# Designed miniproteins, single chains, continued (2): the designs that were tried, part 77

Each design is a single chain, and the fold is of that chain. pLDDT is the mean over its residues in the fold that is shown.

## One batch from the design tools (miniprotein)

Design m6662
Fold by ESMFold2-Fast:
Structure m6662 (fold): chain A 90 residues (1-90)
Amino acid sequence: MTEEEIGLLARQLLELASEPDVELTREGNTVTIKYKDNPEAKEIVEKAVEELEKIPEVKIEREGNTVTLTLADNPELLAAVEEVLALHGK
């Protein structure tokens, strides 16, 4: 995985975490994105998913208003996600 791909993931997650109608949670190598049923939140999540689909180490599953990201077992990738969620928690 390239540094550019890790940076892309981190940026998309930060943008999503900054949205009031989007909630991010992490358990191990899984990140769950839940969003409220409104057009603005849906558009932001769909745009982020399109960018994240470019990263081969990220598996994306969609079910209703929930998007589940399964990350490869990569320490650099997991560290980047942890940093983003820590920034959101402040």
Scores: mean pLDDT 78

Design m6663
Fold by ESMFold2-Fast:
Parts: structure tokens; C-alpha cells; sequence
Structure m6663 (fold): chain A 76 residues (1-76)
């Protein structure tokens, strides 16, 4: 669910501290920005419980951004 994706974003933020941002492509930087923005919404959702429908909508938006970022990191 959204909670699991929010924790995934926290893990990516931790890994991001070890990433050399100067070596990222423009697309990878765009995905990092999108994940950070979605992560802020996910944190708000964790603090203020959303409906299941809103939870699924945020999860659907967050999941592809997280998966794309992980694929980009794995490619390095």
C-alpha cells in the first residue's frame, strides 16, 4: 500500500545521500524530483489518513516513479 511505498521513498532518500547527483542524467534528475514531490504527499498521507481510494491513487502515481528511479540506479 501507500505506507510501503512511503518507506521505499525514505530508503531512496537515504541512498540519494550516497549518489553523485552530478552523474545523473536529466531524466534521472527529473524522476528524483518527482519522487521527492510524491514522497512529500505520501508523508502527508501517513500523518493524515486518506481514504482507501485516495491511498490507491497516490500509490498508482508513486509506484512507477519509484520503479523508474530504481531501474536507473541499477543501470549505473
Amino acid sequence: GLDALAERVRELARLGKELDLSRLSEAERAYLAAVAEAGALAREALENRLSDEEDEALEARLRPAVEALLAAVDAE
Scores: mean pLDDT 59

Design m6664
Fold by ESMFold2-Fast:
Structure m6664 (fold): chain A 68 residues (1-68)
Amino acid sequence: MELEELLRKAELAQKWIEEHGLALAEEMYKQGKSMEETLEKLMEEAPPEAAEALRRMKAANKELAAAR
């Protein structure tokens, strides 16, 4: 079921962000990197399943921004 697979990947993404991603984002922020650069780096460093969830979130956020 697609919803179950999406939830599993989202859970993996959240766990990775909590354990590693927040520290990486903080380091990028201290280096003066943009939010876009930080998100791209997070997707590159994340495990494939977590990276997939992050890419879907980025695409959804872009659609919401375009709708305004």
Scores: mean pLDDT 72

Design m6665
Fold by ESMFold2-Fast:
Structure m6665 (fold): chain A 58 residues (1-58)
Amino acid sequence: SKEAAAEAGRAGDGAGARAAADGLSQTQSVNIGKQGTERAAKEAGVSPEEAAKAARES
């Protein structure tokens, strides 16, 4: 669903933001955020691209 996709995208964004706050590089933080979104999207049954788009639209 759109709500599940948005939640998955936000989960990834949060993981990346926390990594950046912990002093990881931009590349590492982006990769952690992407992996978080991919995992949450898979659990929700949506594509990672849909999750990222829904998070931006929310």
Scores: mean pLDDT 75

Design m6666
Fold by ESMFold2-Fast:
Structure m6666 (fold): chain A 65 residues (1-65)
Amino acid sequence: GSVSVEISDNEEVAKALAERLGATVRKLENGTYEIGLSLPNVTQAEYDAARARLEAFAAEEEAKL
């Protein structure tokens, strides 16, 4: 499956987070950035944990701004 979180309109925050997590970055039409992880053959618990981790790291990188 995949986990994605919309984080910021700041490209540098998106790039830093993607590099830190080995994740992909996608620019949305509204000008914000989405960070995505591809997680093949995961359980619901692993998916939920990965999403929570992504959201926590996004908040941490936003706090550095």
Scores: mean pLDDT 70

Design m6667
Fold by ESMFold2-Fast:
Structure m6667 (fold): chain A 62 residues (1-62)
Amino acid sequence: SDLEKAEEYRKKGEELNKGTPEDAPRASAYYILSAGYYFEHHKEELSKRARERSRKLLEELK
């Protein structure tokens, strides 16, 4: 299901984020994918949190 995909992408983002700073853009991309699937299923709070994690990773790279 799409909720399963949301959780899968969130976990992939978290695992990449635990690695190296070079993985941060890929981790951010997975968080954005997770947010999209959560939003499609009216999980707005989880979608918002995934987007915030993505944004923070990209801001830290600036």
Scores: mean pLDDT 76

Design m6668
Fold by ESMFold2-Fast:
Structure m6668 (fold): chain A 94 residues (1-94)
Amino acid sequence: GDEAFEKAIEIIKKAPLSPEVQEALINALRAGYEAEDSIEAVYQAVRDALKAAGVTLPDEVIGYLTGAALAIRRGDEENALKLTEKAVELAQSL
């Protein structure tokens, strides 16, 4: 739940990304976490939040953040953190 979400945010904040990209990833993860209870709604919320932030990231980042948000919602902290780390690593490679 909330503890997994807070830990995921800390992973993003500690990453060597620009403040704008960090904020975009945090807002996208939050949008997914707060979305309606369906995979489609979580994916759409993550995608729309990144688009609204004006950041262009590969579809795999959207996938990882969607997976992380779903894991947070299910109380799966291990997968929530792993998927957040994968999203951060891919964002850093650009």
Scores: mean pLDDT 85

Design m6669
Fold by ESMFold2-Fast:
Structure m6669 (fold): chain A 73 residues (1-73)
Amino acid sequence: MMTREEIETVTRAAEELAELAEKSKDVRIAVAAEIMGVAAEIAARDAEKQGDKELAKRAREAAERARRAAREA
Protein backbone atom coordinates (compact mmCIF):
# COMPACT_ATOMS: atom_id res chain seq x y z
CA MET A 1 0.00 0.00 0.00
CA MET A 2 1.09 3.59 -0.53
CA THR A 3 2.62 5.55 2.35
CA ARG A 4 0.90 8.76 3.48
CA GLU A 5 3.64 10.82 1.77
CA GLU A 6 3.11 8.90 -1.50
CA ILE A 7 -0.68 9.39 -1.26
CA GLU A 8 -0.21 13.15 -0.69
CA THR A 9 2.21 13.36 -3.65
CA VAL A 10 -0.13 11.48 -6.02
CA THR A 11 -3.09 13.62 -4.87
CA ARG A 12 -1.17 16.86 -5.55
CA ALA A 13 -0.06 15.56 -8.97
CA ALA A 14 -3.66 14.69 -9.90
CA GLU A 15 -4.83 18.16 -8.78
CA GLU A 16 -2.13 19.90 -10.85
CA LEU A 17 -2.78 17.78 -13.96
CA ALA A 18 -6.54 18.35 -13.64
CA GLU A 19 -5.94 22.12 -13.66
CA LEU A 20 -3.62 21.85 -16.68
CA ALA A 21 -6.07 19.62 -18.58
CA GLU A 22 -8.90 22.13 -17.93
CA LYS A 23 -6.81 24.82 -19.69
CA SER A 24 -5.09 22.70 -22.37
CA LYS A 25 -6.34 20.97 -25.51
CA ASP A 26 -3.10 18.93 -25.74
CA VAL A 27 -3.98 15.23 -25.83
CA ARG A 28 -0.77 14.39 -23.92
CA ILE A 29 -1.95 16.46 -20.93
CA ALA A 30 -5.39 14.79 -21.13
CA VAL A 31 -3.71 11.34 -21.09
CA ALA A 32 -1.51 12.35 -18.12
CA ALA A 33 -4.59 13.63 -16.23
CA GLU A 34 -6.43 10.33 -16.90
CA ILE A 35 -3.47 8.25 -15.65
CA MET A 36 -3.03 10.35 -12.49
CA GLY A 37 -6.79 10.26 -11.92
CA VAL A 38 -6.59 6.45 -11.78
CA ALA A 39 -3.55 6.66 -9.46
CA ALA A 40 -5.41 9.11 -7.17
CA GLU A 41 -8.39 6.70 -6.96
CA ILE A 42 -6.01 3.96 -5.72
CA ALA A 43 -4.43 6.50 -3.34
CA ALA A 44 -7.90 7.34 -1.95
CA ARG A 45 -8.51 3.64 -1.15
CA ASP A 46 -5.14 3.37 0.61
CA ALA A 47 -5.88 6.54 2.62
CA GLU A 48 -9.24 5.05 3.73
CA LYS A 49 -7.51 1.82 4.83
CA GLN A 50 -5.07 3.94 6.89
CA GLY A 51 -7.98 5.84 8.53
CA ASP A 52 -7.24 9.21 6.89
CA LYS A 53 -10.75 10.20 5.78
CA GLU A 54 -9.79 13.78 4.86
CA LEU A 55 -6.91 12.69 2.62
CA ALA A 56 -9.12 9.97 1.09
CA LYS A 57 -11.80 12.56 0.24
CA ARG A 58 -9.21 14.95 -1.24
CA ALA A 59 -7.66 12.16 -3.34
CA ARG A 60 -11.09 11.04 -4.58
CA GLU A 61 -12.06 14.62 -5.51
CA ALA A 62 -8.73 15.03 -7.32
CA ALA A 63 -9.32 11.76 -9.21
CA GLU A 64 -12.83 12.80 -10.31
CA ARG A 65 -11.63 16.26 -11.41
CA ALA A 66 -8.66 14.85 -13.36
CA ARG A 67 -10.78 12.25 -15.18
CA ARG A 68 -13.50 14.82 -15.97
CA ALA A 69 -10.92 17.30 -17.33
CA ALA A 70 -9.36 14.54 -19.47
CA ARG A 71 -12.75 13.68 -21.03
CA GLU A 72 -13.60 17.35 -21.75
CA ALA A 73 -10.24 18.05 -23.40
Scores: mean pLDDT 85

Design m6670
Fold by ESMFold2-Fast:
Structure m6670 (fold): chain A 74 residues (1-74)
Amino acid sequence: SARVKQLQERIAGLQKAIEELKKIKARLEEEYKELSVSDPERAKKLKEEIGLVNEQIAALEAKIKELEAEIKKL
């Protein structure tokens, strides 16, 4: 059905967004590793940014699960 295709396209878009956020997270984690001893103030800010990225990933993963449940009920 057209609705199933729309939901699948939305899920694909969310999966792509998660992949990009995971790349951002990996870069922030490497920067944190390098700065954690030499610049603790900047490291603290990076840790907070990593936390926000983790929350965004979790929110998008929850949304995918909701959309998959909607497809199953159609």
Scores: mean pLDDT 89

Design m6671
Fold by ESMFold2-Fast:
Structure m6671 (fold): chain A 90 residues (1-90)
Amino acid sequence: SLREKLEEIAEILVEVVGRRFGEEMVEPFRQRLDRLIEHFLSLSREEQIALLGKLLAEVKELSKTASPEDREKLEEAAELLEELKRELEA
């Protein structure tokens, strides 16, 4: 489902946040992502595509200054975001 794919992307981003900023940041960030997923699912298809494009650009920008380990995870998240955006555009 769309929710399950978004939750998979969220898990990757949570791992990066925990590694970079510490375990205490994991739960607040997860709660923020859960709210973002609920918001996303309330949007029109056109608005969902636009939001995915914005998130993809932000993830790609973060990857430029990331460690090799974090970059690999962020690139995985970017690929999943691109796949989801293509599925919505079809």
Scores: mean pLDDT 84

Design m6672
Fold by ESMFold2-Fast:
Formats: sequence, C-alpha cells, structure tokens
Structure m6672 (fold): chain A 83 residues (1-83)
Amino acid sequence: MSEEEKEKEEEVMANLLELAEEVLKDMPEQVKNELFRALTEALYETGIEGMGKALREWAEKAKEYPEKLEKLLKKFEEEKKKL
C-alpha cells in the first residue's frame, strides 16, 4: 500500500469509530461497549474489511437493534467509498 492509501485508511478508521460511538451512544452501556470493543479489535487487526465483517456478524446476534445497526452499516459504506 502507498503511504497515501494508508493515511486515507487511518482517517476512515478514525471516522468509522467516531460514527459507531455516535450511533450506539443511546444503546445499553453493556451492548454498546461489547460491540464497540469488537469493532475496534477487528478494525485494528484486519482493517476496514474486518470491521464490516464483525459488524455484520454482530447484527445477526443483536436483532433487537436493527435500525441503529443499519444506520451504522450505511455510514460504513459511505466512508469505505473514500478509499
């Protein structure tokens, strides 16, 4: 990867974590912390693709919060387009 691509990936990752926190802030603290931890781990271990996979896997388990997760997925796709 070029340094330019790496900088864009780091910016997108930071934006995705900020958007995740904003979308999830009204969820129960336990659920929010668990999801945010899983997304952060996936993002730093496998990058943006890993975060998307982790989010989809978590969405299947947390069927009670479909609207918030759908909103987060849409924002994820918008940020991914910057790459």
Scores: mean pLDDT 69

Design m6673
Fold by ESMFold2-Fast:
Structure m6673 (fold): chain A 74 residues (1-74)
Amino acid sequence: MEKITVTSPFTGEEIVADSPLEAGKKILEIALEKYNITLPDKSPITSMEQLFEKLSQVGLYAAERELARRLAEA
């Protein structure tokens, strides 16, 4: 299988995985851990559609935390 390398849009960390789905799952896991985010939907990720939904939720939470940080520094 071809391994792919992607950069996390949330953390900037490079991730190596055997598939786009696995790469996305790793991006999600690292982002949740780094930003200490608990998603309300805890359903298992079995498809690309489910993955995109959870990644969108993480992006919103990460953006909210970054915005709060910037406002506190202003």
Scores: mean pLDDT 69

Design m6674
Fold by ESMFold2-Fast:
Structure m6674 (fold): chain A 63 residues (1-63)
Amino acid sequence: AETVLEGARALVEAGGRAEVIFDKNVEITPEAAEYLARAVREHGATVVGNEVLKQAADDAIAA
């Protein structure tokens, strides 16, 4: 989870974009979901492959 946030931050700072791909059968902990939402909100990362995490990230951005 922290690695996702750090990777997204480093990539965005380098002038790129971050894309996070999850298998649809992966069970994500609430802590990991929060770090992912933070990466989206603070660093402009995108989430692909898991609709529950996409919704969680959208909700975090809206808050």
Scores: mean pLDDT 57

Design m6675
Fold by ESMFold2-Fast:
Structure m6675 (fold): chain A 85 residues (1-85)
Amino acid sequence: SLAEFKRQVAAMLRAEIARLAAAGRISPELAERLLAIADKLPEMSLDETLAALAEMKGLLLASGHPGAPDQVATLDLIEAVLREL
């Protein structure tokens, strides 16, 4: 279901953001902003979820973080799945 998918996505994103922050690969400020968005995903509507993913992509690209293209590609795949539900 959409709710189950969103819970799994939120858990995956939280784990990855925490890992990147612990490794010093993203700033604490960026990690905090991304975690705040990820934590709210299960409670969001479909349109809110799509907007939240777009916000996360924008934050990653704006950060200049070297791993941002791979992370954005993952978010694009999640968005594509959500749009086809």
Scores: mean pLDDT 82

Design m6676
Fold by ESMFold2-Fast:
Structure m6676 (fold): chain A 91 residues (1-91)
Amino acid sequence: SAAEKAGEEVYKETLPVLLAEYMAEKLGASEEEKKKMIEQAKKNAEEYYTGAEELVRLLKEGKIPRSPMAEIAEKALEEARKKAEEVKEKL
């Protein structure tokens, strides 16, 4: 239970940051713009991770076409889940 909770916290903290980083890279954002995007994602973490989960769900169900934003959401979500599992395994 403690390990599961730690994994969930890492997932929820990591996913918004990864989304902002990949969006910044795709847009060719400056380092200053990237920092602002990451800060915005951290402040709105729940909206960012729930939004990413919804996009990936719709993509996997074939309800939306594959788009750059959907691909970013899928990549960020997979990496955040991997990080959460690594934390759970170390506890």
Scores: mean pLDDT 85

Design m6677
Fold by ESMFold2-Fast:
Structure m6677 (fold): chain A 98 residues (1-98)
Amino acid sequence: MEELVERARELAAKAQEAIENNDWEAAREYIRKYQEVLIEYAETISEKAAEYLRKAAEYIEQSVSAKPEEREKLFKQAEEYIAKAAEEMAKKYEELQK
């Protein structure tokens, strides 16, 4: 768990640094890797949360090749799954907190 948290923190810091340097290509890559680490972290806490995050990633991927009319709907669905993942992780965190 700590290894994934540390890696997520490093990727978030690199994304922030890229944003500050106006390097949008690097920022997008670090954000993507950050999402991958969050999915792995979610798997250690809640399989359901990890499933929601994978679903969100699928919708984002589909939006790249989608028609403009479908793209907005796919992004909205990704956002809703991210919210569901956060809720499941918060619920599980409460159970695991000591």
Scores: mean pLDDT 73

Design m6678
Fold by ESMFold2-Fast:
Structure m6678 (fold): chain A 92 residues (1-92)
Amino acid sequence: IGEEILELLDRAIELLEEMVERTGDLELGVLLGLLLLVKGVSKLLNDPVFGAKLAIPLLRRAVELAREHGLEELAEELEEIIEELEELLEKI
């Protein structure tokens, strides 16, 4: 479960990096920076569940911004990651 959460966070980071590169959107860049910080804190505390709970609202905002830029495929992939994170949190 913890390893699965960290893998999903890594995939979300990769998608946000692609979104930032394609759009140059400053808010997406800030969200990416915050997500990297959340991952770092999660690893430091050895608490991936806490990391996932902090990441979900950041990722939901990134989905909205991706759709505003017409990045529908990336937005859909990120929504799938959010759903998988929420499902893992419900099983704990």
Scores: mean pLDDT 84

Design m6679
Fold by ESMFold2-Fast:
Structure m6679 (fold): chain A 67 residues (1-67)
Amino acid sequence: MSAEEREALAWIMERFNVDEETALIVLDRARQLAREHGATLGELLAEVERGQKAPEVVPRPGELVLP
């Protein structure tokens, strides 16, 4: 498989905490779905990654100072 697919696979496994074989099924399904919508998997993944900003650990309610 390509480096992009491998990276996406690892990302799915980490995010959903699933096995590689399960992540492969998800990846394949997403790829097919993207094609039906006239888009590529890479484009979908890029948009998902953009929308999924790291969960910000907001400063504690009484503290608003960072090092």
Scores: mean pLDDT 62

Design m6680
Fold by ESMFold2-Fast:
Structure m6680 (fold): chain A 64 residues (1-64)
Amino acid sequence: GSMAARQAKIEEIEEQIERISVEGLLTRDVARARAEIAKLLEEVDEETRKRLEARFQRALDAMA
């Protein structure tokens, strides 16, 4: 159902953010990763988007 599809997308985004936090990301790849995550986030609700954006930003901040 639509709920299962949304949950799968959220899980995919969270997994991508987790990989970035574990493996790191080169500065030149940050813009591309932001664009990819932003694209995926357009398909989730506002509250989930804000939460995942904050999580992604924390992953990026951990690299600095």
Scores: mean pLDDT 76

Design m6681
Fold by ESMFold2-Fast:
Structure m6681 (fold): chain A 80 residues (1-80)
Amino acid sequence: MLEKMRQIYDKLAATFEKLRDKLSPGQERALENSLELMKAAIEKGNADSALRFAQAAVQILKSVDPEAGAALEAEIQAIL
């Protein structure tokens, strides 16, 4: 589970950097916060918390790029 969460984190972070210029300042801060909390949860071995923050990050990404967001949402669902 945690290895899959690390892989999802890497994909979320890469998508965030790709879409950074399309985000509002509020969306950028919310995404940065969600990814920071997800990374901390992974480092602590808390898969449930990591999943919750991953889902929050996906919803923000989906609001600016529905296709990329939906693809990441499907990857998260596949590991549940």
Scores: mean pLDDT 84

Design m6682
Fold by ESMFold2-Fast:
Structure m6682 (fold): chain A 88 residues (1-88)
Amino acid sequence: MEKVFEEVRKRAIEALPEHAEVVQEATDRALKAGKEAYKKGFKEGMSRAATVLAGGILRADPSAEDAVNEIVRYLSELFKKEEEKEKA
């Protein structure tokens, strides 16, 4: 879980370097929310984390929608890889 959010944080800062502090805060909140929701299921964890991350960044900069969509897609891809490891 932590490694997934470290990779998302790096990707998001590269996409939105002017919002590095907002990205760090949103990523930390998304990780906490994702861990809590993950106790109820993998899909809930992934969905909650994506919503918290996107919401945090978009509240700071509504014009960053395209960059946020790419970051959320990357988060979803990393979560799918974690699910595949659990199945294997």
Scores: mean pLDDT 76

Design m6683
Fold by ESMFold2-Fast:
Structure m6683 (fold): chain A 68 residues (1-68)
Amino acid sequence: SARLEAATTVVRLAGLPEEVAEPVAQLIERYGLDEKKLREAAAELSDETGVPRGLMETVLLTTAELLK
């Protein structure tokens, strides 16, 4: 899917494990371009993955921007 391809690209560029791409794509599908909801979701995904929250926010927001 376009969401998974975008998420995979951003996750790779951030130097993160590829398994992070699927959760990122799913959050974009659920919340779309709602920046507030994506930032809140980034905190939860950060806790689950061990990725720093700021980096996870950047990954989610950048992936959302690529899908505009």
Scores: mean pLDDT 86

Design m6684
Fold by ESMFold2-Fast:
Structure m6684 (fold): chain A 117 residues (1-117)
Amino acid sequence: PFDRAVAIIERRVGPFDVTLRYAEDLGGAPAYADPKRTPGVVTFNRNIPLSDEELLRLAVREVARAAGLLETDALLQPPGFTAPAGDSGVAHLSPEAYKGVDLRTPSRPLTEEDLLL
């Protein structure tokens, strides 16, 4: 899933260096792209079970952040995510920020447009 996500983003912004990492604890978050240490690091939480398609959706979003698309973070929210009132749609790394995230596979095959929303 990660390599496919990188290929999708590279088709839109050109080639960039990105590193995949895994962690056991991200404060309950499923993934994180570190904007302070990037460009190019995406960390996945091993303790959150995701299907390959759910992982692909998440990977495209986090790889886009790592590629420097931070100004569009609100537009990279997964469908079904509702940001807390007053947070201007900014996602946090807390477990609470991800409880409403709908990472479910669409009934049809994923398109690039589906993955960038």
Scores: mean pLDDT 54

Design m6685
Fold by ESMFold2-Fast:
Structure m6685 (fold): chain A 68 residues (1-68)
Amino acid sequence: MKGKKVLIYVKSEEYVGLGMVLENELRKLGLDATFYDPTEDLEEIKKKAKEENAILLDASSPVEIAKF
């Protein structure tokens, strides 16, 4: 998926480290990935993903991680 944007979020602070690892790994694969910690507004992250036609990834979900 060359040129696709990925916005990564987590629903709990316990998954922040996993979200940061996924951001770094996806960037190594040539994806424009950005991690948002749980202090960020989830609704604004969703709106940004829709406006930028980006993939929205919940790093706290095993199903979402399995997409990569």
Scores: mean pLDDT 73

Design m6686
Fold by ESMFold2-Fast:
Structure m6686 (fold): chain A 106 residues (1-106)
Amino acid sequence: MLSDAEVAARAAALARALGKRAAVAFSGFPSAEEADLLLGEVGAAAYKRNIDVGLGYPPGVPRDAGVAVLVADTEEDARAAAEIALEIARERGIPIRATFVRNPAP
């Protein structure tokens, strides 16, 4: 079972690999299908609000692990998109958690 800290570490690694400055790790999805549907809705809502984010799954983690990641060029965009994700999840009764990750400064 992946801990929230392990998912956060994977999200940070993905952000670094993609040259992004911020990431959010999501955990607690009941199924891969529910994760895919939520990520699609978050992506559409972010696009309408001119928030530029990448959404997907951490490399090396099975899709059925109940985790997903968000990466962004700014912490502000990452937080805004994460707030959208948590609100949609709450409205749908999906018990997800979000862990915010900033790439270390040095």
Scores: mean pLDDT 79

Design m6687
Fold by ESMFold2-Fast:
Structure m6687 (fold): chain A 81 residues (1-81)
Amino acid sequence: SEEEALERVKELIERYLAGELSEQELAAELQKIADEMSPEKAKRVFGEALEWARRNKLPESVILLLGLAYGEAVERLKELE
């Protein structure tokens, strides 16, 4: 579900912030989650994750990675419309 995907994204970011994941590992895991969803769902999940990250003033590295995942979902959705 979108709620489960969003929870997985937040969990990965929390692990990255705790020093348990490198930036490269976080990027790869976020891409894996995106690939498991339709572009429509990925856009919603990563859009909500971006809003959450900005609201909580998370580091620029997190905002950038979430922004890239969101942007990829938006581009993929355009190709299907």
Scores: mean pLDDT 86

Design m6688
Fold by ESMFold2-Fast:
Structure m6688 (fold): chain A 94 residues (1-94)
Amino acid sequence: SDAELEARLRAIAEAVAEEEFQVLLEQNKDLNISDELKEEFFQRLLELALRVARVHFALSRGADRERLEAEFREVREETLKAIEEFNKKALEAN
């Protein structure tokens, strides 16, 4: 069902976002990072991970490959920018 599919995509996205977030927190363990900044960044990672999960699912169903590959590239660019912005804000707060 659509509800079961959405739940599975969300679970995949949450697992990916949690793993990526944990790695970044470990890399910045010596910095004092506010709970607000942590929450903001985690929500951004979750949003991006969910977009990636949906793109992969659509590709697996034979949807327009060229458009979805372009969307995947955009999400990767936004993910890198989000990580850079998080690192800058974390450093500026210390």
Scores: mean pLDDT 83

Design m6689
Fold by ESMFold2-Fast:
Structure m6689 (fold): chain A 58 residues (1-58)
Amino acid sequence: VLSDDVRADVEALQRRLDLNVDGEAGPRVKELQRALDLNVDGIAGPDTVEALNKAVKT
C-alpha cells in the first residue's frame, strides 16, 4: 500500500506519462517501473519511491 505522499507522486507521474490517473499500487506500480526503467516487481520499495520523487520534481 502506498503512503499518502507516494500516492500523490504516483498520480502526478501517471499524468506526466499520460497513463490513467488512479494512484493505485500493484499493476500500476509495474507500469511506472517500466516507464522509469526500473526492475519490474510491482513493489513500491525505496528505489521506486526515490525514482518517482525525482521524476515528478523534474
Scores: mean pLDDT 62

Design m6690
Fold by ESMFold2-Fast:
Structure m6690 (fold): chain A 101 residues (1-101)
Amino acid sequence: SILERIKKNIEEVKKLLEDVKAGKITPEQALKRVEQILFQLRQIEMLVAEVDPEAAKKIRKLIEEIEQTALDFKQGKISPEEALENIYKKLEEIRKIVEEL
């Protein structure tokens, strides 16, 4: 389900944050995984748009905010930890929207 996909992405971002804090992965490895999650979120947006266009519009705005955070992370404007914490919060907002469908 769409909800299970979002829950999985949230758990993956939590693990990325822990692994970055522990020095188990590089910032580049974390960024690559975030970019993969963003591709999945765009597919989720399209699927939601078929059922609820207004919910999809809210999800699109949150995805754009995550994309900006990922860009700031890539450019070194924000720390990897701050970027992943921000992305986690935005994914949690997307989860709440999908739970109401």
Scores: mean pLDDT 88

Design m6691
Fold by ESMFold2-Fast:
Structure m6691 (fold): chain A 91 residues (1-91)
Amino acid sequence: SAEARRAAIDEEIARAVLELARRYAETKDEELLAEGLIRRAELLARALGLPELPGYARAQAEGALNKSPEALARGREASERARALLEAHAA
C-alpha cells in the first residue's frame, strides 16, 4: 500500500538523518552539513511525528558552528538522543 511504502521511505530518511548526524560529529565541514541536518530533521519530524528531532539537530549544529566546549558537549548529547529516538522508532 501507499502507506507502507511511505513508512519504508520515512525509515530510510531516518537512517540517513542518523548517518548525517554521526558524520557531522566526525567531520569539520560545519555550515553546509549543519543546515542540511536541521532541514532533514524538520522534514523527518513532520513525517514521523517526532517533534524533538529539530531541537536535537539545532543543538548539534550550534556545537559545530560555535565550537565552545559547552556547545560541543550539548551537540554530542543531542546527537546521542536523536540516535536513541530514531532507533526506538525504527521497526
Scores: mean pLDDT 71

Design m6692
Fold by ESMFold2-Fast:
Structure m6692 (fold): chain A 80 residues (1-80)
Amino acid sequence: SEELFKKKLKEIEELYEEESKKGIIVLASDLPEEEIKKLKEEMEKEGIKVKFYKIDESLPEEDKYILENYTNGRLAKELL
């Protein structure tokens, strides 16, 4: 669990470093694909380029929450 969490966090960090140079915000989410698609369309409509990282379903809810909030915090900084 802890090793899986660290691995996923590292994957998100690496993806963020690559995509942020293109002006793309990386968001981690465990939402269904249909909801992710709708959120992406809403953000793109406002001129925000976003790429979603699908959180592994095997992660504990607390770990999912941490990953989601971590990437949401970065989105907030981009919008300020």
Scores: mean pLDDT 78

Design m6693
Fold by ESMFold2-Fast:
Structure m6693 (fold): chain A 69 residues (1-69)
Amino acid sequence: SAAQQAAIAAASAAIRAAAEALEKGDVTTMREHLDRARAAVAQVDPADPRGRAAEAEIRRLEKELEAAE
């Protein structure tokens, strides 16, 4: 659906922004983008493999965030 496509696009954009914030050492901005990525992926059908891939990437970045603090 259009809503699913929009949610996946929003999650992907937020994931990219979180990764860029991590590279800059901006932990606060990274956390904000990860929160947005989580909100976006929550709108995706749990059975959608794109949503599962986004969730895996969010978890990876969350672990890097904890290590950066």
Scores: mean pLDDT 85

Design m6694
Fold by ESMFold2-Fast:
Structure m6694 (fold): chain A 72 residues (1-72)
Amino acid sequence: MEGLKEAEEYIEEARKLAEEKPTLSSEISVGLALLGLGVGKATGDYEFGAEIAKRGLEGVKAAVKDPNAAPL
């Protein structure tokens, strides 16, 4: 399925980064990555789901670099 593998890869990377530096923002961004997979399953558009998952991963990357991010 197009996008399914990409969505799974983005989710795995997002989880690994969030585990290293858990913050509320990183956890919300992991949730967005997981939402991407859910959207792909609900709509059948796994390419769109992968795009949402990628945005979630980018959010986690931003959160772990944010000096103002509060730890959970």
Scores: mean pLDDT 77

Design m6695
Fold by ESMFold2-Fast:
Structure m6695 (fold): chain A 87 residues (1-87)
Amino acid sequence: DKEKKQKEMQEKAREIFEEGREYLKEKGIEVNSVQELKDILIEEIEATPDLTEEQKERAKEAIDLLVDILNGIPLEEIEKRSEEARK
């Protein structure tokens, strides 16, 4: 059930994207693309003084993963990239 797992992850990624878009809308920021949301969230993470460098890197990795899933990159390819990045 590779296709089912891919669909479930894309649905979760879409939900996270919509939550992020609503969060920014409350701040008066309109987001019309996944790339715009990514760029704004990265800036917010970098500007957060209460986060450690490790927490900032983890949050940026999570955003990159979200964007890759929304762009239809296969989960197997994402997992492979994550493993290589840990070496």
Scores: mean pLDDT 73

Design m6696
Fold by ESMFold2-Fast:
Structure m6696 (fold): chain A 82 residues (1-82)
Amino acid sequence: SAADQQAAIDDQLAALISEGQRLANQGILARHAGDRDLLRATVERLRQVIAQARALQDQMSIRNAIYDQQIAQLERTVETLE
């Protein structure tokens, strides 16, 4: 059903945002530690997760303002880490 599809997208989006937050924290720690290789790998993966989250958000019938704000915060973190 459309409701089941919406719930599945919501679950996937929540999981991607959680992964993004984990990667953002990893990137901050890598920068602080001077681990350039880990920082580069983490930023690249974080960009991929943000792109996937934005694509899933576009599939949602109702926009979730909390998810939008969380994804925007991840985008700002990427800019800070670059």
Scores: mean pLDDT 86

